# Ledger of designs, part 62: designed miniproteins, single chains, continued (3)

Each design is a single chain, and the fold is of that chain. pLDDT is the mean over its residues in the fold that is shown.

## One batch from the design tools (miniprotein)

Design m10278
Fold by ESMFold2-Fast:
Structure m10278 (fold): chain A 82 residues (1-82)
Amino acid sequence: SEELRRKVIEEIRKVDELARKHGATEVQKAADELYRVVSETDLTPEQLEKILELVKKAREALENGDFETALKYLQEAIELAK
């Protein structure tokens, strides 16, 4: 649904903003890539829901300063969107 896609994009934007504040350049790049893929790809509701969960986990990892874990979750989300 468009509402679910909007929620995913909003969470990606929050991750990008947090990564920028922390200087987590690789996390920011992954968030930018995920934003492009989600915006350009006709994803199923099941894919969007799983991506949303991963992006939320990435945000939590960033809030804890765990940039490696945040990057891993974003990379998993990108693979799910392919």
Scores: mean pLDDT 88

Design m10279
Fold by ESMFold2-Fast:
Structure m10279 (fold): chain A 82 residues (1-82)
Amino acid sequence: DEEKKQKVVEKLLKLLSEGLSLGEIAKLLGVSKSSVTALAMHLIAGASQEEIARTLGVSVSTVSRRIKKTEEALLKEIEEEE
């Protein structure tokens, strides 16, 4: 869902603009720093899952799972704030 993806991008950018590091965002969401890094590379830098997999030294399926897990965690955080 592109609308949910846009909300996730906006929330991630807001947290970064508030001075939170990727590691602090990972702690807030209860995910690994590499999971937040994968999401940021995909949504902010526009990197493909294959490019992220090469950069992080993991499989494409691992990147896909990490991106989805971090998106779900951000959506839950948004819902809990509302």
Scores: mean pLDDT 80

Design m10280
Fold by ESMFold2-Fast:
Structure m10280 (fold): chain A 99 residues (1-99)
Amino acid sequence: MEKIKAIRDKLLGLFKRVLEASKDLPAETQKALLLSVGKGAIASIYRAAEEAGLSREEKKEILEEFIEEMKRLMEEAGVPEDVIEEIVEELRAYAEKLL
C-alpha cells in the first residue's frame, strides 16, 4: 500500500501540472491531454496494485479514489462541470475495462 500511495501522489502531482500547463489551450485540446494523462496514470496504478497482489475489489477501490482525486483537482482548477463529468465518465469506463 505505501508504494502504491507514493505512485498515486506523484501521478496526482503530474496531473495537476498538466492542468496548469494546458489551462490556456482550446477546451478540446485540454480535454484530450487530461484524458491521455488520466488513463496513463490509472494504468500505472493498476499495474502497481497488480504487482502488489491486491484483490480485484482493492484495485477497484484504489482506482475509484484516484479518479475522485483527479475530479477534485479539475474542480479546483476551474474546469467546467460538464467537461469534468465527461472526463470522469471516460476515466471510470477505462478503469472498468482494466478490472
Scores: mean pLDDT 85

Design m10281
Fold by ESMFold2-Fast:
Structure m10281 (fold): chain A 61 residues (1-61)
Amino acid sequence: MSEEEREKLAEGVREFALNTLGLSEEKAEKIREAVLKGKDLKEAAENAAKIDPRAGQLAGL
């Protein structure tokens, strides 16, 4: 996964957490950081799921 792809995925998941899931900005930022720490799509999804399972499902798409 490229750095640009990872940043784009992290941004999308953060926006989904804020706008669709109604999570706080603090929790959405933690999800963004969790996605950025993932070396690939699977790890990004697993990291996001540890914070919110619904965010993990989106990251795994």
Scores: mean pLDDT 75

Design m10282
Fold by ESMFold2-Fast:
Structure m10282 (fold): chain A 72 residues (1-72)
Amino acid sequence: MEETIENLRELAREYLENPSPVLFSALGIEAAALSFELQSEEVARLGTEFVRAVKEGDEERAEELLRKLEEL
């Protein structure tokens, strides 16, 4: 859990600095892995919203959603 959340945070930071299709795919894969690991529809929903916020450059929203994922 901690490792996946940390990976999501780092990938989001990298994507916000240098947006690329590869980094976006990596974000989606890590979010999906977290959802699968926890077997939770709420985690899947939050992960999807997080990836969307990162794609749109909404750093504040992305950090908020990541904190919610860490609380689960």
Scores: mean pLDDT 75

Design m10283
Fold by ESMFold2-Fast:
Structure m10283 (fold): chain A 72 residues (1-72)
Amino acid sequence: SAADALRAEFRARLAEVAARAADMSPEELRRALARVVAETDERLDATLDAATAAALRGEIGAEVSRLWAALA
């Protein structure tokens, strides 16, 4: 599904940021995470119905918060 594809792409981008986090300042990490969120959010609005988009936004927020807590 489109939702599963977006979920997989988002997680792959988060994993890429996590792999580079040791070489980033906190400000660089924040910008990298914000970019991943913004790009994913644009695709959610373009691709999915409102209910499915809202559910994925919840998942995205939770995963970003978890990664930030682990790295910061």
Scores: mean pLDDT 82

Design m10284
Fold by ESMFold2-Fast:
Structure m10284 (fold): chain A 79 residues (1-79)
Amino acid sequence: MEELLEAEVLAALADMYHALGKRFAKQGKYDEAIKLFEKAAELYREAVRLASGIDPDFAARLEQRAKEVEEEAKKLKEK
């Protein structure tokens, strides 16, 4: 229960970093956006570890978000 709550908090924080990263990317600040996306991915991965074994559906959704943010960061590195 406590671990699941912590995973939810980390996921919310990751969502914030992802939103900030998208904002910086729109401004052409790709280096800053990449760092924010990488931080968001790390937080989603941590949330997956905490949620795994407790709520596998939630963990799977977080893993999908981590992969999407990691892919967004890779695409920006090509610019």
Scores: mean pLDDT 85

Design m10285
Fold by ESMFold2-Fast:
Structure m10285 (fold): chain A 56 residues (1-56)
Amino acid sequence: TSIPKEVLEKELKAEEEALKELEERLAKETDPRKKAVLYAAAGILKAAISFLKSLL
């Protein structure tokens, strides 16, 4: 790949940390509309993490 492994690993770590924060926020959220947005964001981030892992 044209992207260095170090860059991919750094991005993966950042996205995993962002997912953890999103999941903690989702667990505490009581507003159904805000929960839907957070759930969708977490789903997108999980897909991105899976893709990055497939490149390592």
Scores: mean pLDDT 83

Design m10286
Fold by ESMFold2-Fast:
Structure m10286 (fold): chain A 75 residues (1-75)
Amino acid sequence: MSKEELEKEVELAMKRISVAVAKTAYSINPSKENLEALIEEAEALLALARELGDKEEEKWAREVLEEAREELEKL
């Protein structure tokens, strides 16, 4: 694994944690602000997972994003 590949894998792991934190924040305090933050983090994770070819993370990010966008449309 190259240094560049390792840095991208670390970034992917950090983005996954960011999405989990945002999802937890929304669960504790369901606000438009927290929902928009969750959408932003999930979109970033989806883009990075696609770039790295991580199908499992791409699928999870897409599911989180779809659910969050659906909730936003109900506001």
Scores: mean pLDDT 83

Design m10287
Fold by ESMFold2-Fast:
Structure m10287 (fold): chain A 78 residues (1-78)
Amino acid sequence: MVKKGEEYLAKGDYKKAGEAYLEAGKEAEKKGDLEAAIEAYEKAAEAYKKAGDLEKAFEADVEAGVLRLKLAVERVTK
């Protein structure tokens, strides 16, 4: 998933890169891998910003922020 996003970035297909990273984030969330999901959503936001899709970039940034908060809470509970 992340590799597919990197491939689209290399080709300059920023919209497709954002879509691929967004899919990677959703998959990582389903697996409970919050760190991988955060990274994927942050990369999706960056790709969407480069594509000029500020609405989708904002949505991805919000999702990453929510997961960062969840991860931080998990880390302080032993």
Scores: mean pLDDT 80

Design m10288
Fold by ESMFold2-Fast:
Structure m10288 (fold): chain A 58 residues (1-58)
Amino acid sequence: SAAHREAAERIRELEKEGVRLAIEGRIDEAQQLGKEAQKLAREAGLSNEELLALEPTL
């Protein structure tokens, strides 16, 4: 659905930013973005398979 796509895109952006912050040593800010991403995933009702597809490939 469109709502799922929008949530997935936002989660992906938050995860990318969180990785960047963690690399910079800004751990508290990275953790905050991780919590926001988790909240969005729950609210959007994303499946475990959908969440795994959003994980950044390092």
Scores: mean pLDDT 75

Design m10289
Fold by ESMFold2-Fast:
Structure m10289 (fold): chain A 90 residues (1-90)
Amino acid sequence: KKEKEEKEKKEKEKEEEEKKEKERLEGLMKSLEEGAREDAKKDPEAAIKELREEMELATKGLEKQGDKESAKKWREAAERAIEEIEKEAE
């Protein structure tokens, strides 16, 4: 019982960490997006391209450190930010 309870607690803590990191990354990406948003109105495609390039660099760095989980979260958060940019540019 205790072994299963502790494993479930650890899994739940991992899920909370994942949610916090995901929200932090999305918040950071949105803040960067808002900062460049007035310039992005001139060329949203260029802004998206820059964001994708930053994402590739960040995920490559995380994978090199052996943190594939965070790399995947970063990629997912960046993809969401790109979609937000596209919607806002409309």
Scores: mean pLDDT 67

Design m10290
Fold by ESMFold2-Fast:
Structure m10290 (fold): chain A 88 residues (1-88)
Amino acid sequence: MRAEVDRLIDETLDVIAEVADKSDLEAEIELTMLAMGVSTVRFIEDPVEAARALAENARRAAERAEELGFEEAAERLREIARRAEELV
C-alpha cells in the first residue's frame, strides 16, 4: 500500500505541475500551494490515512484545474482520487 500511495502522490504532483506550467502567475501560486498540501501527505505514516488525505487533496486540485479550464487534467486528478479511495 505505501508504495502505491507514494506513486499516486507523484502522479498528482506531475498533473499539478503540468497545469501550473500552462497557467498565469496567480493560478501558478494557487497550484503551488495545492502541490505543497499533496507533498505533506508523504509524512503521514499510516498508509490508510495517507490515502484518504491524498484523495481529498487530489479532489481539491481537480476542482481548481477545472475552474482554470484544464478539463483533461481535472479528470486525471479525479481518477487519482478514486484510486486513492480504493486503498481505504
Scores: mean pLDDT 84

Design m10291
Fold by ESMFold2-Fast:
Structure m10291 (fold): chain A 66 residues (1-66)
Amino acid sequence: AAAEAALRARAERSYQVGLEKIPQAIKDYEDALGIEVDGESWQKAAEKALRNTVEGRLAEELARLA
């Protein structure tokens, strides 16, 4: 269905846009607090959180269409 395809496309786009923003978000956080963090660990944690958030939201929206 068009609605299902649109939800999946939106979720995929949200994930890609989020991934592109993670390095800058980490830097902005470091600058705001005046600290340096382990960028690799924070990048992995942020990517995992983003994936879980996007997938969970998509699953809930798809379930509501069923």
Scores: mean pLDDT 81

Design m10292
Fold by ESMFold2-Fast:
Structure m10292 (fold): chain A 60 residues (1-60)
Amino acid sequence: SKEKIEELQDKVSEAVMNKDKEAAKKYAEELGAEVPEDFDPLDAESGQELSISIHEAIEK
């Protein structure tokens, strides 16, 4: 549902802010997004790439 998608997006954002790569990956995968191989929560470009993957999975 839309509410669950928003909740998972919030959890991904929180995990990225907390530098928790495993949590960010887990919630992104629950959204159907593919996590980039070089994902690093310390790198802004990696965070942007993850956001794009999540949007692609949600919108399709």
Scores: mean pLDDT 75

Design m10293
Fold by ESMFold2-Fast:
Structure m10293 (fold): chain A 56 residues (1-56)
Amino acid sequence: EYRVTEKGAAVLAALAGARAGEVLSPEQQERIARAGGAPTPEEALEALAKQGLVER
C-alpha cells in the first residue's frame, strides 16, 4: 500500500484529504489518478513515489 510522506501531505491534502503517514484508500488513489490524467491509480502512484510524495 502507498503511504503519504511529509513532503506529499501538502500536495495531496486538497486532492484526497490525505495526511502525512496516512495510507491511501482505493478511492483516494482513484481521485489522484483522475486529477493527474493517469488512466490507472498504479501509474499515478508510481509517479508520486518517484517524486517522494508517497512511499510503499
Scores: mean pLDDT 75

Design m10294
Fold by ESMFold2-Fast:
Structure m10294 (fold): chain A 76 residues (1-76)
Amino acid sequence: MKAKAEELAKKATELAKKTLEAYKKGEDEKKIQELNEQALKLLEEALKLSNEEEQQQFLEDVLSEQHKLYQEELAK
């Protein structure tokens, strides 16, 4: 279970980074929304399979990228 949770969390973080890059490049808003939705779904699955310590780490990893996206949005 741990290996699967870590893999899902890694994919969620990678999708969150792709969402931020797509936003910075001015890509289609639907593509940005799809990437963000996929990242959140993978994060939710990872959290279901994780202990409290792992959940905190996964949330911090994904929320860090999500926070950067919101900062870019607020700056516009």
Scores: mean pLDDT 73

Design m10295
Fold by ESMFold2-Fast:
Structure m10295 (fold): chain A 72 residues (1-72)
Amino acid sequence: VDKLVKEASELVEQGTLAYVDKKYEEAIEKYEEAKKLLEKALSVATDPEKKAEIEALIKEIEEAIKKIKEEM
């Protein structure tokens, strides 16, 4: 679980850097990859606190993707 969350966080950072560079398609791609890893982490997580943390991260990514798509 933790390894997937760390990899997702790295992808979020890459997506944010792409967004700053106005590479919107690349930013969305990185955020969607991060979301997939977090969804996998959520499916194997058994601890309620970990599930809540992962769900919060997924929501943040979904909001970021939505905002970028609205700017395109």
Scores: mean pLDDT 80

Design m10296
Fold by ESMFold2-Fast:
Structure m10296 (fold): chain A 66 residues (1-66)
Amino acid sequence: MTYRVTYTGDVASYVGTVLRLIGRPDVEVTSLGPNVYRVTYTGSEEAAEALVAELEARPDVKVERL
């Protein structure tokens, strides 16, 4: 599954979240702009949906399914 993840604010406010995604072997992260990332999950759909839910819980993050 593929998502567009947009962060508002500065890098310090969201860098931990981006690093968690990059650290996953079942996740491909591609920068689309300064605060916009394409995230592709190659593993379990259940695990992907759980992470999307975690990201969407943040008020400074917008997640869109591509």
Scores: mean pLDDT 74

Design m10297
Fold by ESMFold2-Fast:
Structure m10297 (fold): chain A 94 residues (1-94)
Amino acid sequence: SMEKIELLEKMTEAIKEKLRELLKQGASTEELVEYFETLLLLMAQELEDPEILELVRETFEAHREELLALSPEEAVEKLIELVDELTEKIKEYL
């Protein structure tokens, strides 16, 4: 669906912008990771596809420990890369 792809792209850009804003505000790695997980799950729920929700959960869980070991700056860079990777994978379901 073109409408769902447009919604996905708008949501993923908003997530990236929010991560950059939180980093500028001095957010910790733990805060950045928790906020990112919350935003990804809300995004997956908005798309109303249980396969997308499962993909998001599994992808995040696979990277959680790695992310928590990074500095805030490194965590944001990695989280943005994960947003781009997830966006590409989610488009295959739309």
Scores: mean pLDDT 83

Design m10298
Fold by ESMFold2-Fast:
Structure m10298 (fold): chain A 67 residues (1-67)
Amino acid sequence: MRLVEEIEEAVRAGDKERAKELLRELIARSTDPGLIELAQGALEAVENNAPDSLILRILEAARRLLE
């Protein structure tokens, strides 16, 4: 899914505001409770300045649900 890839790109670029906006968009567009939970976890991690490696690991799990 392109949106998850865009979020991963924003995280790698250090663009926290873009990453948060894209994560909120993913939550708003999703109907899968597992995906919503992962996206909420990633959003919380970004807001708390968690390491990029942790955020990217959550996004990898989200991508697997969409593939």
Scores: mean pLDDT 82

Design m10299
Fold by ESMFold2-Fast:
Structure m10299 (fold): chain A 68 residues (1-68)
Amino acid sequence: MEVAERALELAERALELAREGRTEEAKQMMDEGGKLAVKALSQGDVEKALKAAELLREARRVMEERGG
């Protein structure tokens, strides 16, 4: 699986988990997804990496709204 594609999958899952209130799992996916997004940027997958970063930012916002 390509690094950028994996970063997107983890970011999307983090947002889903955050919306479900599964905060520990969401945090784990956010941490791993963020690391892979940075790696994807270094590989030239800028568009996918930026999309992953936006999804991770939204997941963090959802978690903050829930007090976690």
Scores: mean pLDDT 81

Design m10300
Fold by ESMFold2-Fast:
Structure m10300 (fold): chain A 55 residues (1-55)
Amino acid sequence: SLVDELKKLVDEAIELAKKMREAYKNGDEEAFQKYHKELKEVVKKINELRDKLRA
């Protein structure tokens, strides 16, 4: 279901946020930027699914 897909994307966003935090703590700017970019893509997908659920 779309709700199950949304929940999975939210879980992925949480894991990416944790990876960004670890990269920041380690001073790994390349890893931080990589996970930040991936998080932005996941958020975009969450917004698209949310719009479909409201339509």
Scores: mean pLDDT 85

Design m10301
Fold by ESMFold2-Fast:
Structure m10301 (fold): chain A 102 residues (1-102)
Amino acid sequence: SLTASPTSLTAKVGDTVTLNWTASKDVNGKVSWFKQKPGEEPELLIINTSKRMEGVDSRFSGSGSGTNYSLTISNLVKEDEATYTAYAHPLKKSASSTLTVV
């Protein structure tokens, strides 16, 4: 199985939030993070656990190993309000968390 924790979170502008993802098996760092807003295409943020894609704000950081992975978003802005999805390549599975910013 795979689990996002939390699956929904409300935070304030200026806060730092961490979204956690737990895999049933070791995924050897092969985790990608995506951001999706309603009506928009998914944006790839991070590959291989912690490698930020070109043009992605440094406020987004990925970390983790083995079965536990996290996406941290610092200094939240309203535009960060979105569904964030972790995809584990070895499992071919994803899990999502919805972030609301107030």
Scores: mean pLDDT 86

Design m10302
Fold by ESMFold2-Fast:
Formats: C-alpha cells, structure tokens, sequence
Structure m10302 (fold): chain A 83 residues (1-83)
C-alpha cells in the first residue's frame, strides 16, 4: 500500500478507537441509544480501515485486531445493559 493509504488507515483506526471508547462511556452511564450510535460509528470506521489495509503488514493487522477487540468489548457491555 502507499504511504498515504497507510496514514488514512491509521487515522480511521484512531477514529474507530475514539468512538468505541465513547460507546463504552455511554453504556456505563446507561445511555443505550448514544452507546449504539457510537458503536455503529466505530464499526463503520473500522470496516473502512480494514478495507484499505494491507493485511500483509503485521503492524496494521495488530492495530486492526486491537480496535476490533475494543469494539467487541463495547458491544458485549451494551448487550449486558439491555438485559
């Protein structure tokens, strides 16, 4: 991938991480609606990053996996709040 594509992927991963963290905060406060909105935005940013990422780059693969794990954690927290 190009240097510019790598920078875009890193920017999208940072955006996804920020939204995932906001989703966790909203879920902890009981704001399920805001948590779902932030989680959706985090998932969209991660999906775009994964689409652009060169999966042969182990550093980018690790970062995508880390953000995906954070989003999964937020989704699980939201699932518990709905029960």
Amino acid sequence: MSEEQREEVERLLEEAREYAEKAIEAAEQGDVEKAEEYLKKAAEALDEAARLADWRDPELFRRVAEVAALILGAAVLLSVEKR
Scores: mean pLDDT 78

Design m10303
Fold by ESMFold2-Fast:
Structure m10303 (fold): chain A 67 residues (1-67)
Amino acid sequence: SKEEIVEEAVKLTEELLKAGVSPELAKELAMFYVELKVEASGLSEEEKKETLEAAKKAVEETIKKLT
């Protein structure tokens, strides 16, 4: 679901930061993951846009909290 993709992106961001990946690269990798998941999930074009926007905000908030 849209919510599951966002939660997975947050978890990935947290694990990348814990592994010593830079915030900039962690965001790029997490967002690339979201794009792949969105394309594979059979979501509508509107749901894809909403998921990407929600994931970007959640990833950015996660980075701010941990850095």
Scores: mean pLDDT 84

Design m10304
Fold by ESMFold2-Fast:
Structure m10304 (fold): chain A 98 residues (1-98)
Amino acid sequence: MTLVKVMAGAGLAGRGDYERAIREFEIAASEGNPLAYFNLGKVYYKQKDYEKAIEWFKKTLELAPENSLAWKNLGKAYEKLGKFEEAAEYFEKAKEAE
């Protein structure tokens, strides 16, 4: 069931339907799917809500600290906020996790 919601949300986000994508990913997140947290971060990043993107990527890394893509995307979000030193630290974490 949860995987279907993640797949549906990914399809909606791919079409630019971020509002519906967020709802599907929130349902998957409430069911404990860590991939849903990562996808929520990506959707908020696409909406340029970098602060919310950071929040969801950090939640992803609490469950999956080995997720190098989540570290990389966290770094990108910090860059968008002008926090270049923090971004550099997270990019190094991404390399270490690979």
Scores: mean pLDDT 80

Design m10305
Fold by ESMFold2-Fast:
Structure m10305 (fold): chain A 78 residues (1-78)
Amino acid sequence: SMEELELDIEIAMNEIGLAVLKLIASRKPLSKEAEELIKEAEKLLKKAREEKDLEKRKKLVEEARELLKKALEIEKKE
């Protein structure tokens, strides 16, 4: 249903936002590349919150999630 889609998008946005906060709050310094990816992901989440079209919002959230995944991959390689 459309209501389920809206809820799923909201949950995804909150999960990504929490993951970003956890990375920033860690005392381990992030690489410049990871910081840039996180900054772009936050920018996409902001655009998603302002987007009224659910399909466009979902696409922005998916793009933000992909950037977060890349940042996490970089941070796993020590």
Scores: mean pLDDT 79

Design m10306
Fold by ESMFold2-Fast:
Structure m10306 (fold): chain A 73 residues (1-73)
Amino acid sequence: SNDEEAKKLLEKGLEAYKKGDYETARDYFLKAAALSTDPQLKAQALAYAGKSYFKLGDDEKAYELFAEAEQLR
């Protein structure tokens, strides 16, 4: 399912994030969010993408994604 694929992408994103590869992590988290049909899963993916943008110095995008994640809770 799309949600199973999204979970796998979240896992890959977390592995990249743990290694400090925030650009790769961001890309995986954004793909996970796009595939997510479960609002809670989408919110988690958006929050992780926001954290990745914050690490990359893109505060505006980080706050935008955190706001989107909050709307889904």
Scores: mean pLDDT 88

Design m10307
Fold by ESMFold2-Fast:
Structure m10307 (fold): chain A 57 residues (1-57)
Amino acid sequence: MAAAREKARALLEERAPEWLAAGKLPRSDLEEIARETGLPLSEIERMAYEIIVRAAA
């Protein structure tokens, strides 16, 4: 689980600047990360929002 969360966080952080600039969270990208890491989509969505808030600061 820890390794899966680290991988998800890295993928989300890599893509977050693009999503922030576009003004949207592409659900298809979030679903891909969820499938790739085995984490629930709800967890990936929560992590994405957390990362975007930090990136916007």
Scores: mean pLDDT 77

Design m10308
Fold by ESMFold2-Fast:
Structure m10308 (fold): chain A 55 residues (1-55)
Amino acid sequence: KEAVLERIAKLLEERGVSREQAKRAAEYALKGDFETAGKIAGLSPEQVREIVTRL
């Protein structure tokens, strides 16, 4: 659902990621690609996974 992507993007923005990069990283995170999401957001794959589990 669109709301899930928005929530992940919002959590990434709280960590200092730009809105555009946060939305791109959220898309990859939703697909389980935490490594690519982390590279886009400047975070570790583990940090991205933790953000997703807050949903």
Scores: mean pLDDT 78

Design m10310
Fold by ESMFold2-Fast:
Structure m10310 (fold): chain A 80 residues (1-80)
Amino acid sequence: MDKLQQAEKIREDVVEELEKAGYSREQVNNVAGYLSVAIRALQAGDEAAFEKAVEEMKSKVDPELAKKIEARAEEMRALF
C-alpha cells in the first residue's frame, strides 16, 4: 500500500473514531482539514508546513482533542 494511501486511511479512521466518540461535526471537520494539510506537507517533505498545521489545529480545538490528533499525526509522520 502506498504511504499516501496509508496516511489517508489513518485520517479516515480518526474521523470515524471522533464521530463515534460524540465530537461535534465542526470539530470533526476541523481535525480532518488539518490532517489533510499535514498529509500534503509530509508527501512534499515539508516538515515546517507539517508543524504549522499541527500548531494551527491546537489553536482551534480543545487541548484534549489536540493531544489525540497529535498522536495520530505522528503516526502519519512515521510512514514518511
Scores: mean pLDDT 78

Design m10311
Fold by ESMFold2-Fast:
Structure m10311 (fold): chain A 65 residues (1-65)
Amino acid sequence: AITVETAKEILELDPNNAEAWYNLGLAFKGENRIEEAIKAYKRALELDPSNAEAAKLLQQLLAEK
């Protein structure tokens, strides 16, 4: 699994990498850092609106808040 640090390093090289933002969201969710996970999923969807998994996870986190 990708770590928060690894995803951030990828994003420093390519800040428009939607997949890296999605993976950053997954890593934050695994750390129970829900606010950061929501922000990362939103950024992933801004860059790639077709990411159904990011949309589903974002909706789930917002509904459970």
Scores: mean pLDDT 81

Design m10312
Fold by ESMFold2-Fast:
Structure m10312 (fold): chain A 65 residues (1-65)
Amino acid sequence: SIEEDTALAMARMHAWALGARLEEREVDGRLVLRITAPTEEQLEAARRFGEEIQKTTGLRVEAVL
């Protein structure tokens, strides 16, 4: 979908900028994006970006260390 394509594009850009790993997951037949941050400082940024992506696209984004 357009929402999924937008969420993936945003997540890829932010993960690259943070030096983080991005994973696509499926939970109950729905796409969920996971951003794995290398440090606690980058985790805080990943959480903020995840919230923005969720607000913009409605897709669930998880930020983890």
Scores: mean pLDDT 85

Design m10313
Fold by ESMFold2-Fast:
Structure m10313 (fold): chain A 105 residues (1-105)
Amino acid sequence: QIVLPPEVTQAQLREIEERLSSLSDDDLAALMSLLRGISKSTAKEILKNMNSSQRDSLIHGLANEILSLSAEELRALAEQMEQQGYLRVADLFRWQADRHEAAAA
């Protein structure tokens, strides 16, 4: 993986956070289940009880986790999410994978 300058990493992180903020609670619960190994029902209950500050912290954490994934890992997870019907999550993973590959080129 390419080590990016801090300013580029910060910009990428912000863009992932913006995309995550546009997701439904159902999509976010599926993503939390996938990345953190909790059940989707548990993730939905967590999201339902979050205030704005807690939700921002969660989105920041998820964005950092996504940013750390390789293009290959992101594409595999995108296929898994698409098969489960989470098309917006799959699109986010593919978009980040494409950016990762463009940075490597």
Scores: mean pLDDT 81

Design m10314
Fold by ESMFold2-Fast:
Structure m10314 (fold): chain A 59 residues (1-59)
Amino acid sequence: MEKAKEIEQQLKGATESLKKLGVKQPSENSLQGAEKLGKEAVELGSSEEHMQELVEEIR
């Protein structure tokens, strides 16, 4: 799997985990935004450095 696709899947996994914790998900909107931003970056063909910056911002 390509680096960009791998990062996108990691972001989706984190968001899904938080959805399962629905009773304690105060940052739902922020994490949904991060997931969408990650997909956008992958689709736009951002560089690996941009992908890593998105991951770093989310962590």
Scores: mean pLDDT 59

